# Designed miniproteins, single chains, continued (3), part 87

Each design is a single chain, and the fold is of that chain. pLDDT is the mean over its residues in the fold that is shown.

## One batch from the design tools (miniprotein)

Design m11015
Fold by ESMFold2-Fast:
Parts: structure tokens; sequence; C-alpha cells
Structure m11015 (fold): chain A 73 residues (1-73)
């Protein structure tokens, strides 16, 4: 389910965050802010989006964040 995928991605991101240096953690927060802004802008542009569509978009953005964070290591 999208919720299970979301929870797994959040756990994986948290595990990766623990392995980052302070400088890499600062870059992580910059990437996270960008992803949060993209999600907020998408939600504002799609006010009638279903909970399923919202979850799918969140999972898509978290997967992109995870790949970007991997590049910091």
Amino acid sequence: SPLEEYERLVEELAEMFRKLTPEQQAKFFELLRRVQKELQEWLEANPDASEEEQAEKAVELLRRLLEEVKKLM
C-alpha cells in the first residue's frame, strides 16, 4: 500500500540521516525543504486530489529525496 511504502521510505531516510556528517545533514535539510515545497505546491494546484493520489505523490517525492541523499554519501 502507499502508506506502507511511505513508512518504509521514511525509515530508510532516517537510517541514512544517522550516517551523515553535520555538513551532509545540512544538505539533507535543504533537499527536504525543496521536496516539502514541491509537495505543498502540488497539493495547492490539486485541491480535489484523493487521499490515494496525495499518498502516491508523497511516495514519488520521497523516492527522489532518497536518491538525492544517496549522492551525498
Scores: mean pLDDT 86

Design m11016
Fold by ESMFold2-Fast:
Structure m11016 (fold): chain A 81 residues (1-81)
Amino acid sequence: SAEEEIEKLGEETQRGLLEAIALASRGRLDEARARLDETRKRFEEQAKKLKEKYPEYEEKIEELVRRINRGVDQLEALLAA
């Protein structure tokens, strides 16, 4: 269902962000940046596809996009410090 696909995308993306944090905490900053970039690009592509597949869920998908972008921005700031 749409809700299951949206939830799964959220969970997979959060897992990628947590892996980037774990890499950064170990001093693997280049790997952390690469993982963050890969996770963001995959999320943007999948979110676009979900909005095309489930246009009635656009608002819920955009809420997830805002939440994920906030997390990405926070991680990018930490990696720049």
Scores: mean pLDDT 87

Design m11017
Fold by ESMFold2-Fast:
Structure m11017 (fold): chain A 61 residues (1-61)
Amino acid sequence: MVVVEVEAAGVKFTAVIDGDEITVTSDKELTGEVREKAVEAARLAALRKKAELERLRELLE
């Protein structure tokens, strides 16, 4: 499980990666295009963190 905090449009997002599931939550209500872009940014940051963990596993080989 990986947890990443990301800021977009002045709102904090928390992205949780548990296996193949990615859950994004925010501390404020967002709507429309701002919500879509902020959620996508948080998801990308979470995926980058997951890639870093997999790279660490490769360093053991």
Scores: mean pLDDT 70

Design m11018
Fold by ESMFold2-Fast:
Structure m11018 (fold): chain A 70 residues (1-70)
Amino acid sequence: SPPPPVPSGPEVRVERVESVGIGDGEQQRQAQEEASRAYREALRTGEPQEGLVTDAATGEIWRVRISPLP
């Protein structure tokens, strides 16, 4: 039987670097757009990218490093 394809796209690891502080809704939206941009760049280049992620429980924005997994 042919082997099943492995169509899990490039996996990424997100590492928290530091807290930026608590953001308002617009700041959280901007952080989400920055995270999406960094994620797309990491997938495109295969290189680590810096981004922002909002913690939904606290509203705190974290600077993160998004790294493609092997």
Scores: mean pLDDT 72

Design m11019
Fold by ESMFold2-Fast:
Structure m11019 (fold): chain A 79 residues (1-79)
Amino acid sequence: MKELEEKFLKGVQELLKKYLGIEVDAKSLEELAKFLKEQGLDSLAEIVRIAKRQLEKDPSEEIVEAFLRAFEEELLRLK
């Protein structure tokens, strides 16, 4: 559970650095979602919040990969 949430958190941080040049020192998915919302990236914050809820119900690598893909696709849409 914590391992999959951390894997998703790190993946999102790498995507933010790659596509937006933003380095984020977030300790949790909630902190990351709050940061994204404060930056006006509401759609990205929503993806993080939904991913956290899904991982709490069904912790699987497939969910991590699916939400990392959704996050990257949303980043590409915003650019």
Scores: mean pLDDT 83

Design m11020
Fold by ESMFold2-Fast:
Order: sequence, then C-alpha cells, then structure tokens
Structure m11020 (fold): chain A 75 residues (1-75)
Amino acid sequence: SSISIQVVVSVAPSADLAETRRALQRLAGFVQDIMEKAKAGEITAEEASAQLQQFVAEMKAEYGDDITVEVTVLT
C-alpha cells in the first residue's frame, strides 16, 4: 500500500532564521527517512505515525512556539 506524509510548519516572526533553517532541514531529513523506510516495508504506517508524533513532541520541547509542526500520515 502507498503511504504519504503531509507536513505543515508555522514559524513565529520572532524565530531566529539560522535556527529555523536547521530545524527545517532536520524535519525534512527525518520525514524522508520515515518515507523511505515505509516504502521499503521496514515500518508500518502506524509505526511511521508514532515516530513522527514523537519527533513533533521533541521539536515542541526544543523550539516551543517559535516552530510549530503538524503531521498527517495518509495510507
């Protein structure tokens, strides 16, 4: 079965541009890794969703309101 991941990112005007760029690169790399593992059948859609939600929680803990991430996994 095919899997798609949709990511919405909101950045506060007060956020540091260099930190924002690094955060977005980390997010893009993580999403790509999850997509590749899911397409290879190494993880399920449920496992992909769980790992993405954990990463979102880590981003919230690190960046607070400066960078908000919403993730939707479609199967």
Scores: mean pLDDT 83

Design m11021
Fold by ESMFold2-Fast:
Structure m11021 (fold): chain A 56 residues (1-56)
Amino acid sequence: SPAQQALAAVDADHQKTLDQIMADFKKTGDWILGFTRMVDAVGKYVDEVIAIRKAA
């Protein structure tokens, strides 16, 4: 379904964002920045999943 395709795309984008956060953390060692970006990424992911599920 379109909703399943949208969810798969959101899951892939979320994983890419987490991978980038981890790569940046390994380069900088900035724990506070890394944690803040992770919290923001989780919030964005949850909002996108809720929006897709409501549209379905």
Scores: mean pLDDT 84

Design m11022
Fold by ESMFold2-Fast:
Structure m11022 (fold): chain A 107 residues (1-107)
Amino acid sequence: VKELAEKIIEILNKAIDLLRKHRPRATPEEQQALDEAIDFLNKAIEKIKELVENYSEDEMREKLIEIVDQAIDVLRKLREVTTDPALQAELDRIISELEKIKEELKK
């Protein structure tokens, strides 16, 4: 489970980097949505780090699934707001990676 937590952190960091890269070319409305998504993902990473240090594997698994679900929700909402096909494709890939990790956590 710790290895899956580390992989989630890697995926979320990659998402943050991609969102920051696209921000300068986004509309003001998209920039606000990007900033909100980046803030959420940073907080999610900090929560995952806390879980790895302080929780049992079973408790950590349940909480990781919740955090991954929330991250998927945030990224899906961002995908609906953005008009950039390149960002949409990158978001679809990240969402797919998070969904695969979520299924692995359920086993």
Scores: mean pLDDT 85

Design m11023
Fold by ESMFold2-Fast:
Structure m11023 (fold): chain A 65 residues (1-65)
Amino acid sequence: EEYKKRAEEIVDKWLEKNPNVKVTDEERQELVDIATEILKETNGKASDEEIVEAAVARLLQRRKA
């Protein structure tokens, strides 16, 4: 629960800083899900920037598949 809320805040803050990036509602949810998993796997030790960078990279890989 806590990690999901933090993941939503991290993703939304990154999207606010990058207004030229257009994501669908499904892509936003996927970013939040990936970020939540990273937070759980690292027990919250990953930085906000590391989480966003990893989540975006995974999303881009899925778009190519």
Scores: mean pLDDT 77

Design m11024
Fold by ESMFold2-Fast:
Structure m11024 (fold): chain A 97 residues (1-97)
Amino acid sequence: SEALKLIQEAQKALEQGDLESALRYLEEAIRTARAQPRPSEEVLRGLVYNTAALARALGREDLAERVFREGMRRIREGDHEGALRVVEEGVRELRSL
């Protein structure tokens, strides 16, 4: 999956402290997932985890907790569209810093 590759690049950037590259890779991963007819649960979990991790790294613990709780809840409920919206809103908030 192209989205999974982008999520892996975002995770690597986060581990290296390259927060701007991590944000860019997550934005690309979201666009890639949105272009798919149905993103996989693995892609959605990866987006939720890495968006929350980026938010925490940027000092937005409140946003990290919100994205993780709401994103994971949506995934558990089978609301993949809702999960994707949660990560899109989170990433938009991080870009506006």
Scores: mean pLDDT 90

Design m11025
Fold by ESMFold2-Fast:
Structure m11025 (fold): chain A 74 residues (1-74)
Amino acid sequence: PAPLEPLSLEERARLFAEKFGLDVEELVALVREAHAQGRSVYFSYDEEKNAVVMHELSRVDGVFVERRVEIPVK
């Protein structure tokens, strides 16, 4: 059963890794590093590429900068 409270980004990373057969520890470590640097993180799935994409958003000189990390599924 799903928890009543919204899942944390680390918990979402773990679920994505489990669902798509990715390295759980690696994905969680990437999320922790982004948070330590003050960056916002979100995940998407690219059906065409069959990959999980981690998006990191930061502010540099008043401008939003996005870094994408593409993690192929199997």
Scores: mean pLDDT 71

Design m11026
Fold by ESMFold2-Fast:
Structure m11026 (fold): chain A 65 residues (1-65)
Amino acid sequence: SAAEKAKKKLEEYAKSLGAEGVEIRVEDDTIIIKANTSVTKTSALAIQAIGLGFEAGVSVKLIFK
């Protein structure tokens, strides 16, 4: 699905940032990101997730520490 492709791209992006404490899942065509990392890495992930969600036509939910 488009949401699963977006999840995979976002997981690869998180890995490229060296972001630990990040969990990404898909529920009911919503990409859910739990982040417990630096503000800089969280902001980068949020921007990327919004872009990927828009492209895939799915909602994005970000859960912070």
Scores: mean pLDDT 79

Design m11027
Fold by ESMFold2-Fast:
Structure m11027 (fold): chain A 85 residues (1-85)
Amino acid sequence: MSPAEAFAKEAAALYKEWEAGKISFEEFKEKVLELVRKNPLVSEEDLARIEAILDEAEARGASPEDIDRALAAIYHIVLAAEERS
């Protein structure tokens, strides 16, 4: 499984837990950032971009649509990091 595919699966599981009310948005954000930090292909610059994307989704009210859009953007950053390697 590619790093991007592994991220997508784990992030989707976290999203389902957040939708079910099992974790807060703050916990969801922390866990997504932890997944990204564990990826050896993601640079510090990529991490900063991903954190900004999550912060923007939060600022917009953290709706399911905003979170889904944020996760799609993060997935593309991880995929681009994989393509660079």
Scores: mean pLDDT 80

Design m11028
Fold by ESMFold2-Fast:
Order: structure tokens, then sequence, then C-alpha cells
Structure m11028 (fold): chain A 84 residues (1-84)
């Protein structure tokens, strides 16, 4: 599925520090190895582009990816609280 493909691409980019592009239904995700804390999210229906450039924004997206990878909700909640 597109979601599984996006999850795998994001995990690979995190581990290998290489730029990847992946699709979620209605979105394109682009990770930049030169700026591993920066993520570009493009809405394919509207063409709207959003750059996650702050550590907090990227970390929140990383928590969403971690949830898709099966991380415990308790750990996700604790990590999210630490970003406050």
Amino acid sequence: SALEKAKAAAEKAYKEKKPESAELPGYILTLDAAKPETLVVTDTATGEERVLSTLEEYARFALEVARLLGAPEAELAEAEAALA
C-alpha cells in the first residue's frame, strides 16, 4: 500500500540519511539528507506544500511515523509531552 511504502521510505531515509520521496494517500513526503530534520509535505490534490523545518514539527511527524511502525502509545505520549 502507499502508506506502507511511505513508512518504509521514511525509515530508510532516517537510517541511511539519503533523500527519499514517498506517497501517502493524497500526500508526497520528501526527506533531505542534507537537512535530515527538514521534511516537505505536498498535498497532491491542492498542490499545497508545507515545510516542517523546526525540530518540534519534525519530531511530531516522526512520532506519527513511529506510531505507524508500532511504537507503544505510552512512549509516544511521553515523547510528545517532552516537546512542550
Scores: mean pLDDT 60

Design m11029
Fold by ESMFold2-Fast:
Structure m11029 (fold): chain A 84 residues (1-84)
Amino acid sequence: LREELERLRKLAEEEKDENALAEVEEAERALEQGDEISALRLLASALSILSIHAKKQGKYELAEELQKEADRYLAQAKELIKQA
C-alpha cells in the first residue's frame, strides 16, 4: 500500500490532479492510523479520479488501467469487511 500510494502521489502531481492528490493524502492518513479498509477505499477513489482526469485528456488506455486498479482495491476492501 505505501509503495502504491507513493506511485499514485507522483502520478497525481505529474497530471496536476489536485482532487486525486487530496484523496491520496487522506489514504496515507488512514493507513498511518491502521485503518486499512478506509485506506484501500480512498486509494480506489484516487485511482478513479485519476482515471476520469485521464479520460478527459483523451488518455483512454491509461484511464482503463487506472479504473481496473481502482476496482481491484475496492474488491480487496470489500473482502476485508466480510472478514471483520
Scores: mean pLDDT 82

Design m11030
Fold by ESMFold2-Fast:
Structure m11030 (fold): chain A 82 residues (1-82)
Amino acid sequence: HMELEEDIKRAVEEILKAKSPEEAIQILNRYADEAAERYTLEQVKELLSAMTLAATVKFPEHTREIANAGAKALKKAQEKLA
């Protein structure tokens, strides 16, 4: 549980340092893929929610693109863990 919280904090901090929405999406996908190897689907959803929110706060004009990337990452995790 503490490990997930630390991963979420690290992922959010890295997304907030991203130079572009494309970089933020790459970071989101990398953390989501790693999380799917270690965590439950519910925990991956929590991580994805936090990362998507951080990315949309940093790049508000790219909310649709970011939300779409988050949905695709969630579908990939569901297919792996379901």
Scores: mean pLDDT 86

Design m11031
Fold by ESMFold2-Fast:
Structure m11031 (fold): chain A 79 residues (1-79)
Amino acid sequence: SMDEELKKDREFVKKLVEKAREAIAAGDQMTAEAYISHLSVIYVINEKMAQNSKDPKESEAYKKLAEETKKAIEELLAA
């Protein structure tokens, strides 16, 4: 279902954020930048899915995940 897929996508974003934070804490800038770049790609994909969806509920769900991902990127870059 869409809810199960979105749950898995959110868990994947959370894991990437955790890995980026671990890399930042370890001083591994190259690894941190790689994870942040991956999050940026996920953000763009979810924004496009929101724009292209004909179902308002699906569109809103992807938009919310994109906004959550963008905020996580901003927090990582502020660290």
Scores: mean pLDDT 86

Design m11032
Fold by ESMFold2-Fast:
Structure m11032 (fold): chain A 70 residues (1-70)
Amino acid sequence: MLSKEELEAISKLTLLHIQGVVAEKYGDYEGAIKYYEEGIKLLDSIPNPTPEQVALRKALEEDLKKLKEK
């Protein structure tokens, strides 16, 4: 089972992803980029990411790539 710290990190990841999506929907592309980059950085700090975390990282990278093209 994950430690309290690891569970808190996963919760923060989910929140960062939601905040990024919301920011993008409202045209806050700078805020969305920041949230997605923080999410990716946090995911990279996890030594044994779950399949769901790996999928989330890939989704964040694609969203970030699209935002940087705008």
Scores: mean pLDDT 76

Design m11033
Fold by ESMFold2-Fast:
Structure m11033 (fold): chain A 83 residues (1-83)
Amino acid sequence: MSPEELARLAEEALEANRAALAEARAAGAPQDVLDLLEFHVEAAELLLEGARRALEAPEEEQEKVLEETREKLLALLKERQAA
């Protein structure tokens, strides 16, 4: 997956998950549902930031930027599972 493709997918996911979170909050969804949607928003924001950074980087550094983004996403997942 190229950084450009990742950025497009992350933007789409972010928009969709933000809309879903807003709808869930308005409907009075359970806290576990809200927590899951908030996590998806944070993950999409992180992926979008990483993809944008990779696009601005030289081709030789793009894989490193994407790997750093993956590490940040894994840290976010571990933090959530430690709760």
Scores: mean pLDDT 80

Design m11034
Fold by ESMFold2-Fast:
Structure m11034 (fold): chain A 120 residues (1-120)
Amino acid sequence: LEKKAEELLEEAIKELEELIAKLEEFANDPSVSEEIKEMVKSLIEDYKELKARYEEILKKGVTLEDLKEAYADLEITALQLREFAEYVKEKDPELAALLEEAAERLEEIAKELKKLIEEA
């Protein structure tokens, strides 16, 4: 259980890291509107905090409560990414596609976390 839980949190950290890097690229694109840039910057800060939280969990050892919290957090994050994708889809379809792809990957990790929680 613990080893698989650690692997899933490491995958979540990696996905958040890649998402942050791609969002930082959008935040620095001069063709992107200031409104979208401010929204993207807010998401970058939230995802950096979430990533740091999972890194800390890995250092101290993963508990069942940590897994339940991570599952809930990733479900909420994926939902927020899908809502943001819908909001920007006509203004920036490339950003919308990136957000949808990230949501799908986080949903997969959340599904695996749910399976571990049910088996514990």
Scores: mean pLDDT 85

Design m11035
Fold by ESMFold2-Fast:
Structure m11035 (fold): chain A 84 residues (1-84)
Amino acid sequence: SKKREELIKEQLRSLIEQVARIALSSDDPELQKLAEEIRKLLEENDYKGAVELAKKALERLLKIRNDPVVEILLKQLEELEKKL
């Protein structure tokens, strides 16, 4: 069980870091701010907070550019969160 939880957290961290990189690469100041806050929460091991902000970043990205990759990332994030 502990090893399973560690693997899920590692996968979740990797996915959230990918979301933060996408948000930082945008020209949207709000997304850049969200990315910085996500990184801080990951450093504090606040997975619940990081997931919440990553979802906000993905929802904002969908409004800006309706990208199928963003939709896939949001679904993957929600599926991993349920396994915590």
Scores: mean pLDDT 85

Design m11036
Fold by ESMFold2-Fast:
Structure m11036 (fold): chain A 91 residues (1-91)
Amino acid sequence: SPLDKADEHLQRAEESLKNGQPLLALDELQKALDELRPLVSEEEYLDLEVQLGVNWLKVATLGENHQSVRDDLELLIKQLKALIAKLKKEQ
């Protein structure tokens, strides 16, 4: 299902971030969001895309090893995990 695929991408994002690979984490987060797109409102999808874009910009400007990048990506992963859990309960 799209929710299971999104969850798999989030697990890969979390693993990539733990391995010090925020660019791979961002790629996996985009894939998770793409799977969620048909399941969320346009407003919620756009908000998440903006959050993802801000994190891409932070990596580009601050570098991959900056603590702020890791903290923000951990928060976004937590937000998407909560969203998937909510969507699974609403079935």
Scores: mean pLDDT 85

Design m11037
Fold by ESMFold2-Fast:
Structure m11037 (fold): chain A 80 residues (1-80)
Amino acid sequence: MEKVIEEETKKFIEDFEKLYKETLELLRSLGARGPAAEMIALHLAYRETRERLWRRLTERFGPEAARAFMEQIMARIRAR
């Protein structure tokens, strides 16, 4: 159980960092600048990464078990 939480937490962080960078670069290429672009990129990357995590967990464990795993993974992410 703990190994799954560790693996999915690592994947979440890696996916988030990649999506944040790509989204921020896209927004900047479209003329967005400063803290507003950063906040939009942060929100979009977080939302997409969270949706991907939920899909992986539900596919592997079903929705009831996925909810418990999601809460534990999100708690670890919030503690960083």
Scores: mean pLDDT 82

Design m11038
Fold by ESMFold2-Fast:
Structure m11038 (fold): chain A 86 residues (1-86)
Amino acid sequence: MEEAAFNGGVLGAKEALRKLGVSETRATSAAIAAGEEVAKGLAEGDVDKGYRRAFEAVLELGMSEEQARAAAEGAVKGALKALEEL
């Protein structure tokens, strides 16, 4: 379950960043950071905490607030989709 949430979160965050024109390499790095924090938040039963930490982690990578929000939102959406019906 945690691995599925992480993989889904990474995929969702990466897709969101790529739509904003972020390069594959940068999108992948940010998506991993966002996916990790969202998966951890879900494991703790606190999606909002996971979202906030994902947003902060992406900002620390030097990305804009728009990119950080997109990555965090994408990570939450992707992680929840991967856990759908489970």
Scores: mean pLDDT 84

Design m11039
Fold by ESMFold2-Fast:
Structure m11039 (fold): chain A 61 residues (1-61)
Amino acid sequence: LRQRVRDMVATLLAAGLSPEEAKDAGITALISQGVPREEAERIATEAVDDALAGKIKPPAP
């Protein structure tokens, strides 16, 4: 679950979405998979921070 959200967030950021838009998409995806909102917010925020720091990369287009 975390890895899929990290990949999704990195892909959205690479596609030109804002960090806020990518985070919101990550939160929505986690909640749809049964993650509580508070946990979803932490996971999505961490994924955005890691992507912006270059710790995770989207699949190369």
Scores: mean pLDDT 75

Design m11040
Fold by ESMFold2-Fast:
Structure m11040 (fold): chain A 99 residues (1-99)
Amino acid sequence: NAEFEAEELEGIGDLLRAVAKVIERKLGKPTPEVAELYLEAAKYFIKAAEISGNLEYAKKAIEAAKEAIEVAKKAGDEELLKKAEELLKKAEELLKKLE
């Protein structure tokens, strides 16, 4: 069931974002590890949107990708920044397709 699978993927993405926010708060600084967690959350939201066709998951992917971009920039990780920008573009294209 695509809807159930999408909801499970959303749950994983939400958990990854929550963990990233907790780690950011505890460390008090942006790190590549935190950027990677937001990046992985964006990937799960993209998969959920692709499987379900629900544009709300694409919107969540855009939010997580933007969070990954911000943290990667502050951490100075150019490779993670590039990956996050590619995921943002993919999520925005997916949102446009689903609208």
Scores: mean pLDDT 88

Design m11041
Fold by ESMFold2-Fast:
Structure m11041 (fold): chain A 82 residues (1-82)
Amino acid sequence: MEAELEERARRVRRLLEEVLGVRVPDTEAARKRLLVQWATAESLRLIGDAIQEGIESGDKELMDELLKKASEESLKLLKEVE
């Protein structure tokens, strides 16, 4: 999982450099900032997806389970990147 987050940070950095022409330094601090921003965005996406799927299903119990799972995954992701 950490290796996958490192790969994601590398891809985000490359896109920023290619699209915005901004040089992102290969420092530990820059890497952590990219990971934290990505983890935050991914956490919001996971929660949003769970809400949408729950609404589409019409099953309140399923929505509660999906939200709980999304919250647990989000906390794990955020804890991993700190």
Scores: mean pLDDT 73

Design m11042
Fold by ESMFold2-Fast:
Structure m11042 (fold): chain A 78 residues (1-78)
Amino acid sequence: PPIAPALAARLAALIARHGSVAAAVEEIRAEERRILEERVEEIAKKLGLSLETARAALEAAADIRGIAAEIEAEWLLA
């Protein structure tokens, strides 16, 4: 599945504000990292893991989702 409608709307607004796609994408990435950092402590506490292990697990899960999305996109374009 493509970009969520809420993310697409936010990206469009940021592009209009900053005048470039690159700047808008970097702002979204910064927000994603901030959210990830907030979530790391919650996950570590829930699962009894170290903060480092919890962060690695969340990043690995995000990477798997990203790879799945890329494969889906390539399949649709084939």
Scores: mean pLDDT 63

Design m11043
Fold by ESMFold2-Fast:
Structure m11043 (fold): chain A 96 residues (1-96)
Amino acid sequence: SAAQKEADRLAEKAIDLAQEGRLEEAAALAEEARALEPTNIKVADAFAAVGKAYAYEGRLEEAIRMYRIAAEIYEAAGDYKMAEYIREVVKEIEEE
């Protein structure tokens, strides 16, 4: 669908922006992609990438928020293994 193509495009751009360290812009595009396709695995990948970039900058509260959203989308998409993996990443951050 047109919505799926746009969500995929926004998710891919969010990943690129996260790699560039443009974290607020990356998070905003990931949220736009989520609004279009809330159960799309590429959207979950975008939130996970943004979470990782926030963690790299030591912005752990934002990292945890992004990872939790990624886990919710993976679970909604039926990817229970990725959802559990991301939740373990969150636990490791919270235990530090």
Scores: mean pLDDT 91

Design m11044
Fold by ESMFold2-Fast:
Structure m11044 (fold): chain A 65 residues (1-65)
Amino acid sequence: MIDEAAVKVVTSMFKTVYKLPEEEAEKLGKKVLEKANELVASGEASPIRAVTLATLEVLKEYLEK
């Protein structure tokens, strides 16, 4: 299970560091949590690594558009 605190940190990073609107930051934070949980469930990564990989993937997808 991915820690609730990790989701809050990711959302805060999107708001503060990347200057995203609160609504977008929250949406991306939830997307990161969803992808990270999928990676853990499929055995691709541990929880901490899954959050990092999911965050990078979501950010890459966002910046490509």
Scores: mean pLDDT 74

Design m11045
Fold by ESMFold2-Fast:
Structure m11045 (fold): chain A 76 residues (1-76)
Amino acid sequence: MEEARERALVLVDGAIEAAKKGDPEGASRLMRLAADVAPHPEARELFRKGAEAFQKGDYETAIKLAEEARRVLEEA
């Protein structure tokens, strides 16, 4: 559980940084990977929605979803 949480945190931090650097495809891919490894259903759903938002070009919503997923992982 702890290793899965840490891996998801690394992936979401990578996704946020990729988005800030102008790589929405990389950000979307990292969010999908985070959804696959995250131990909490709430975080998984947020990561999936964030990946879709990055794919659609809605970066404001995607970043908010990524930050919310990160918060869920940190509080769990």
Scores: mean pLDDT 81

Design m11046
Fold by ESMFold2-Fast:
Structure m11046 (fold): chain A 98 residues (1-98)
Amino acid sequence: AEELRRKADELYREGVALFRKAVQAAENGDFETALSLAEKAIEKFLEAARLYEQVSPAEGERVRRMAADALRYIADVAEKNGHTEVAEKLRKLAEEVE
């Protein structure tokens, strides 16, 4: 349990770092890079969620919800900048991770 939680925390931090880079890319208008980084962040968050779920289902659910919220935030930035197709892809991915 302790080892699984530590590994989950490590993956979660990696996901957060990738998500921060995705947000920065989106804010700079580079939505292709933002999408790519967001997808990588989601891979880390989903792996973290799987490990958290083995210790606490509630913690896994929280990480999945946070990942979905993160995707929707980048989608909103993309849509406001006229990149509706990127926004649709990110929102579809958010539905899949919930």
Scores: mean pLDDT 84

Design m11047
Fold by ESMFold2-Fast:
Structure m11047 (fold): chain A 97 residues (1-97)
Amino acid sequence: AMGGNLDTLSDEEIEKLKKVKDFIKNNPDATLEQIKAYAEKVFGRKLSKLELLPVLALAYKEKKVTVEEIAEYLGWPKRYTEFMLQMIYKELEVVLS
């Protein structure tokens, strides 16, 4: 995939993802919708489903949401969603370190 590839994340986008991660940790009762709204504020724009994947992967890692909830939110098959979240999370561990 060329668009929405985590390998193309800028330092600014990495800083924005760190802010989203901090929001998730500081707001234990935050819903997926609230996490999305915060991410869109931090990025200063509406995010596509592909652009939301790093945010959703961070929420999934912090056990704030399940694969099933994310799959329903995105309108994707559960198996595909789980595969994508695992792949994106592995990439984020490298990029955010």
Scores: mean pLDDT 76

Design m11048
Fold by ESMFold2-Fast:
Structure m11048 (fold): chain A 97 residues (1-97)
Amino acid sequence: MEPSKEELLERAERLLEELFAIQRERAEAAGTLTQEQLDHAERVRQELLEQLRRSSHEMLRLVLIGLQGQLAKHAGDDARAAELAAQAEAMLARLEA
């Protein structure tokens, strides 16, 4: 059974939060983390959430694969990132057909 749009949105929100947390930790470690950067990141996160809420069910699936790919890349799992990229490409091909 395909997950609902709400279920996909909840997963996307969770993965997006994880990705932003990783980016925040990296900025902190680099000594570049400022309140302005935190405010900017929060604005970008909110804008992405608004786009996701307006997105189709298929677009939400594509976004989830993309977010999972970015997390795999941050973890150094290039093989998993490549697998997810291929999955996203196959999904795009189906949407264009």
Scores: mean pLDDT 77

Design m11049
Fold by ESMFold2-Fast:
Structure m11049 (fold): chain A 94 residues (1-94)
Amino acid sequence: VEEFVKKVKEALEKEGFKVKVLKVEVKKVGSREIISVTAEVTTPKGNTGEVLIKLVVEDGKIIDAGVSDPKNELSEEDLEKINKILEEIKKEDS
């Protein structure tokens, strides 16, 4: 769990984001773990917002990843950039 959260944080920080992890929740569903990360993210442009990042892990690999902005604090462009970073993490684990 901690390793996957760190991997996401480091990937976002490499692209110029700042990430403050606020909460991590894990739900086990059969052979899969759903990791829900609530984080305060500051974009490279300086916009700050709270996001929910969901990771689906199976056999120690990230098989799905996505971000949502429940408070609508970040732009669609910023969320799309985060989603592309998460998609790349998923591809590296495939």
Scores: mean pLDDT 81

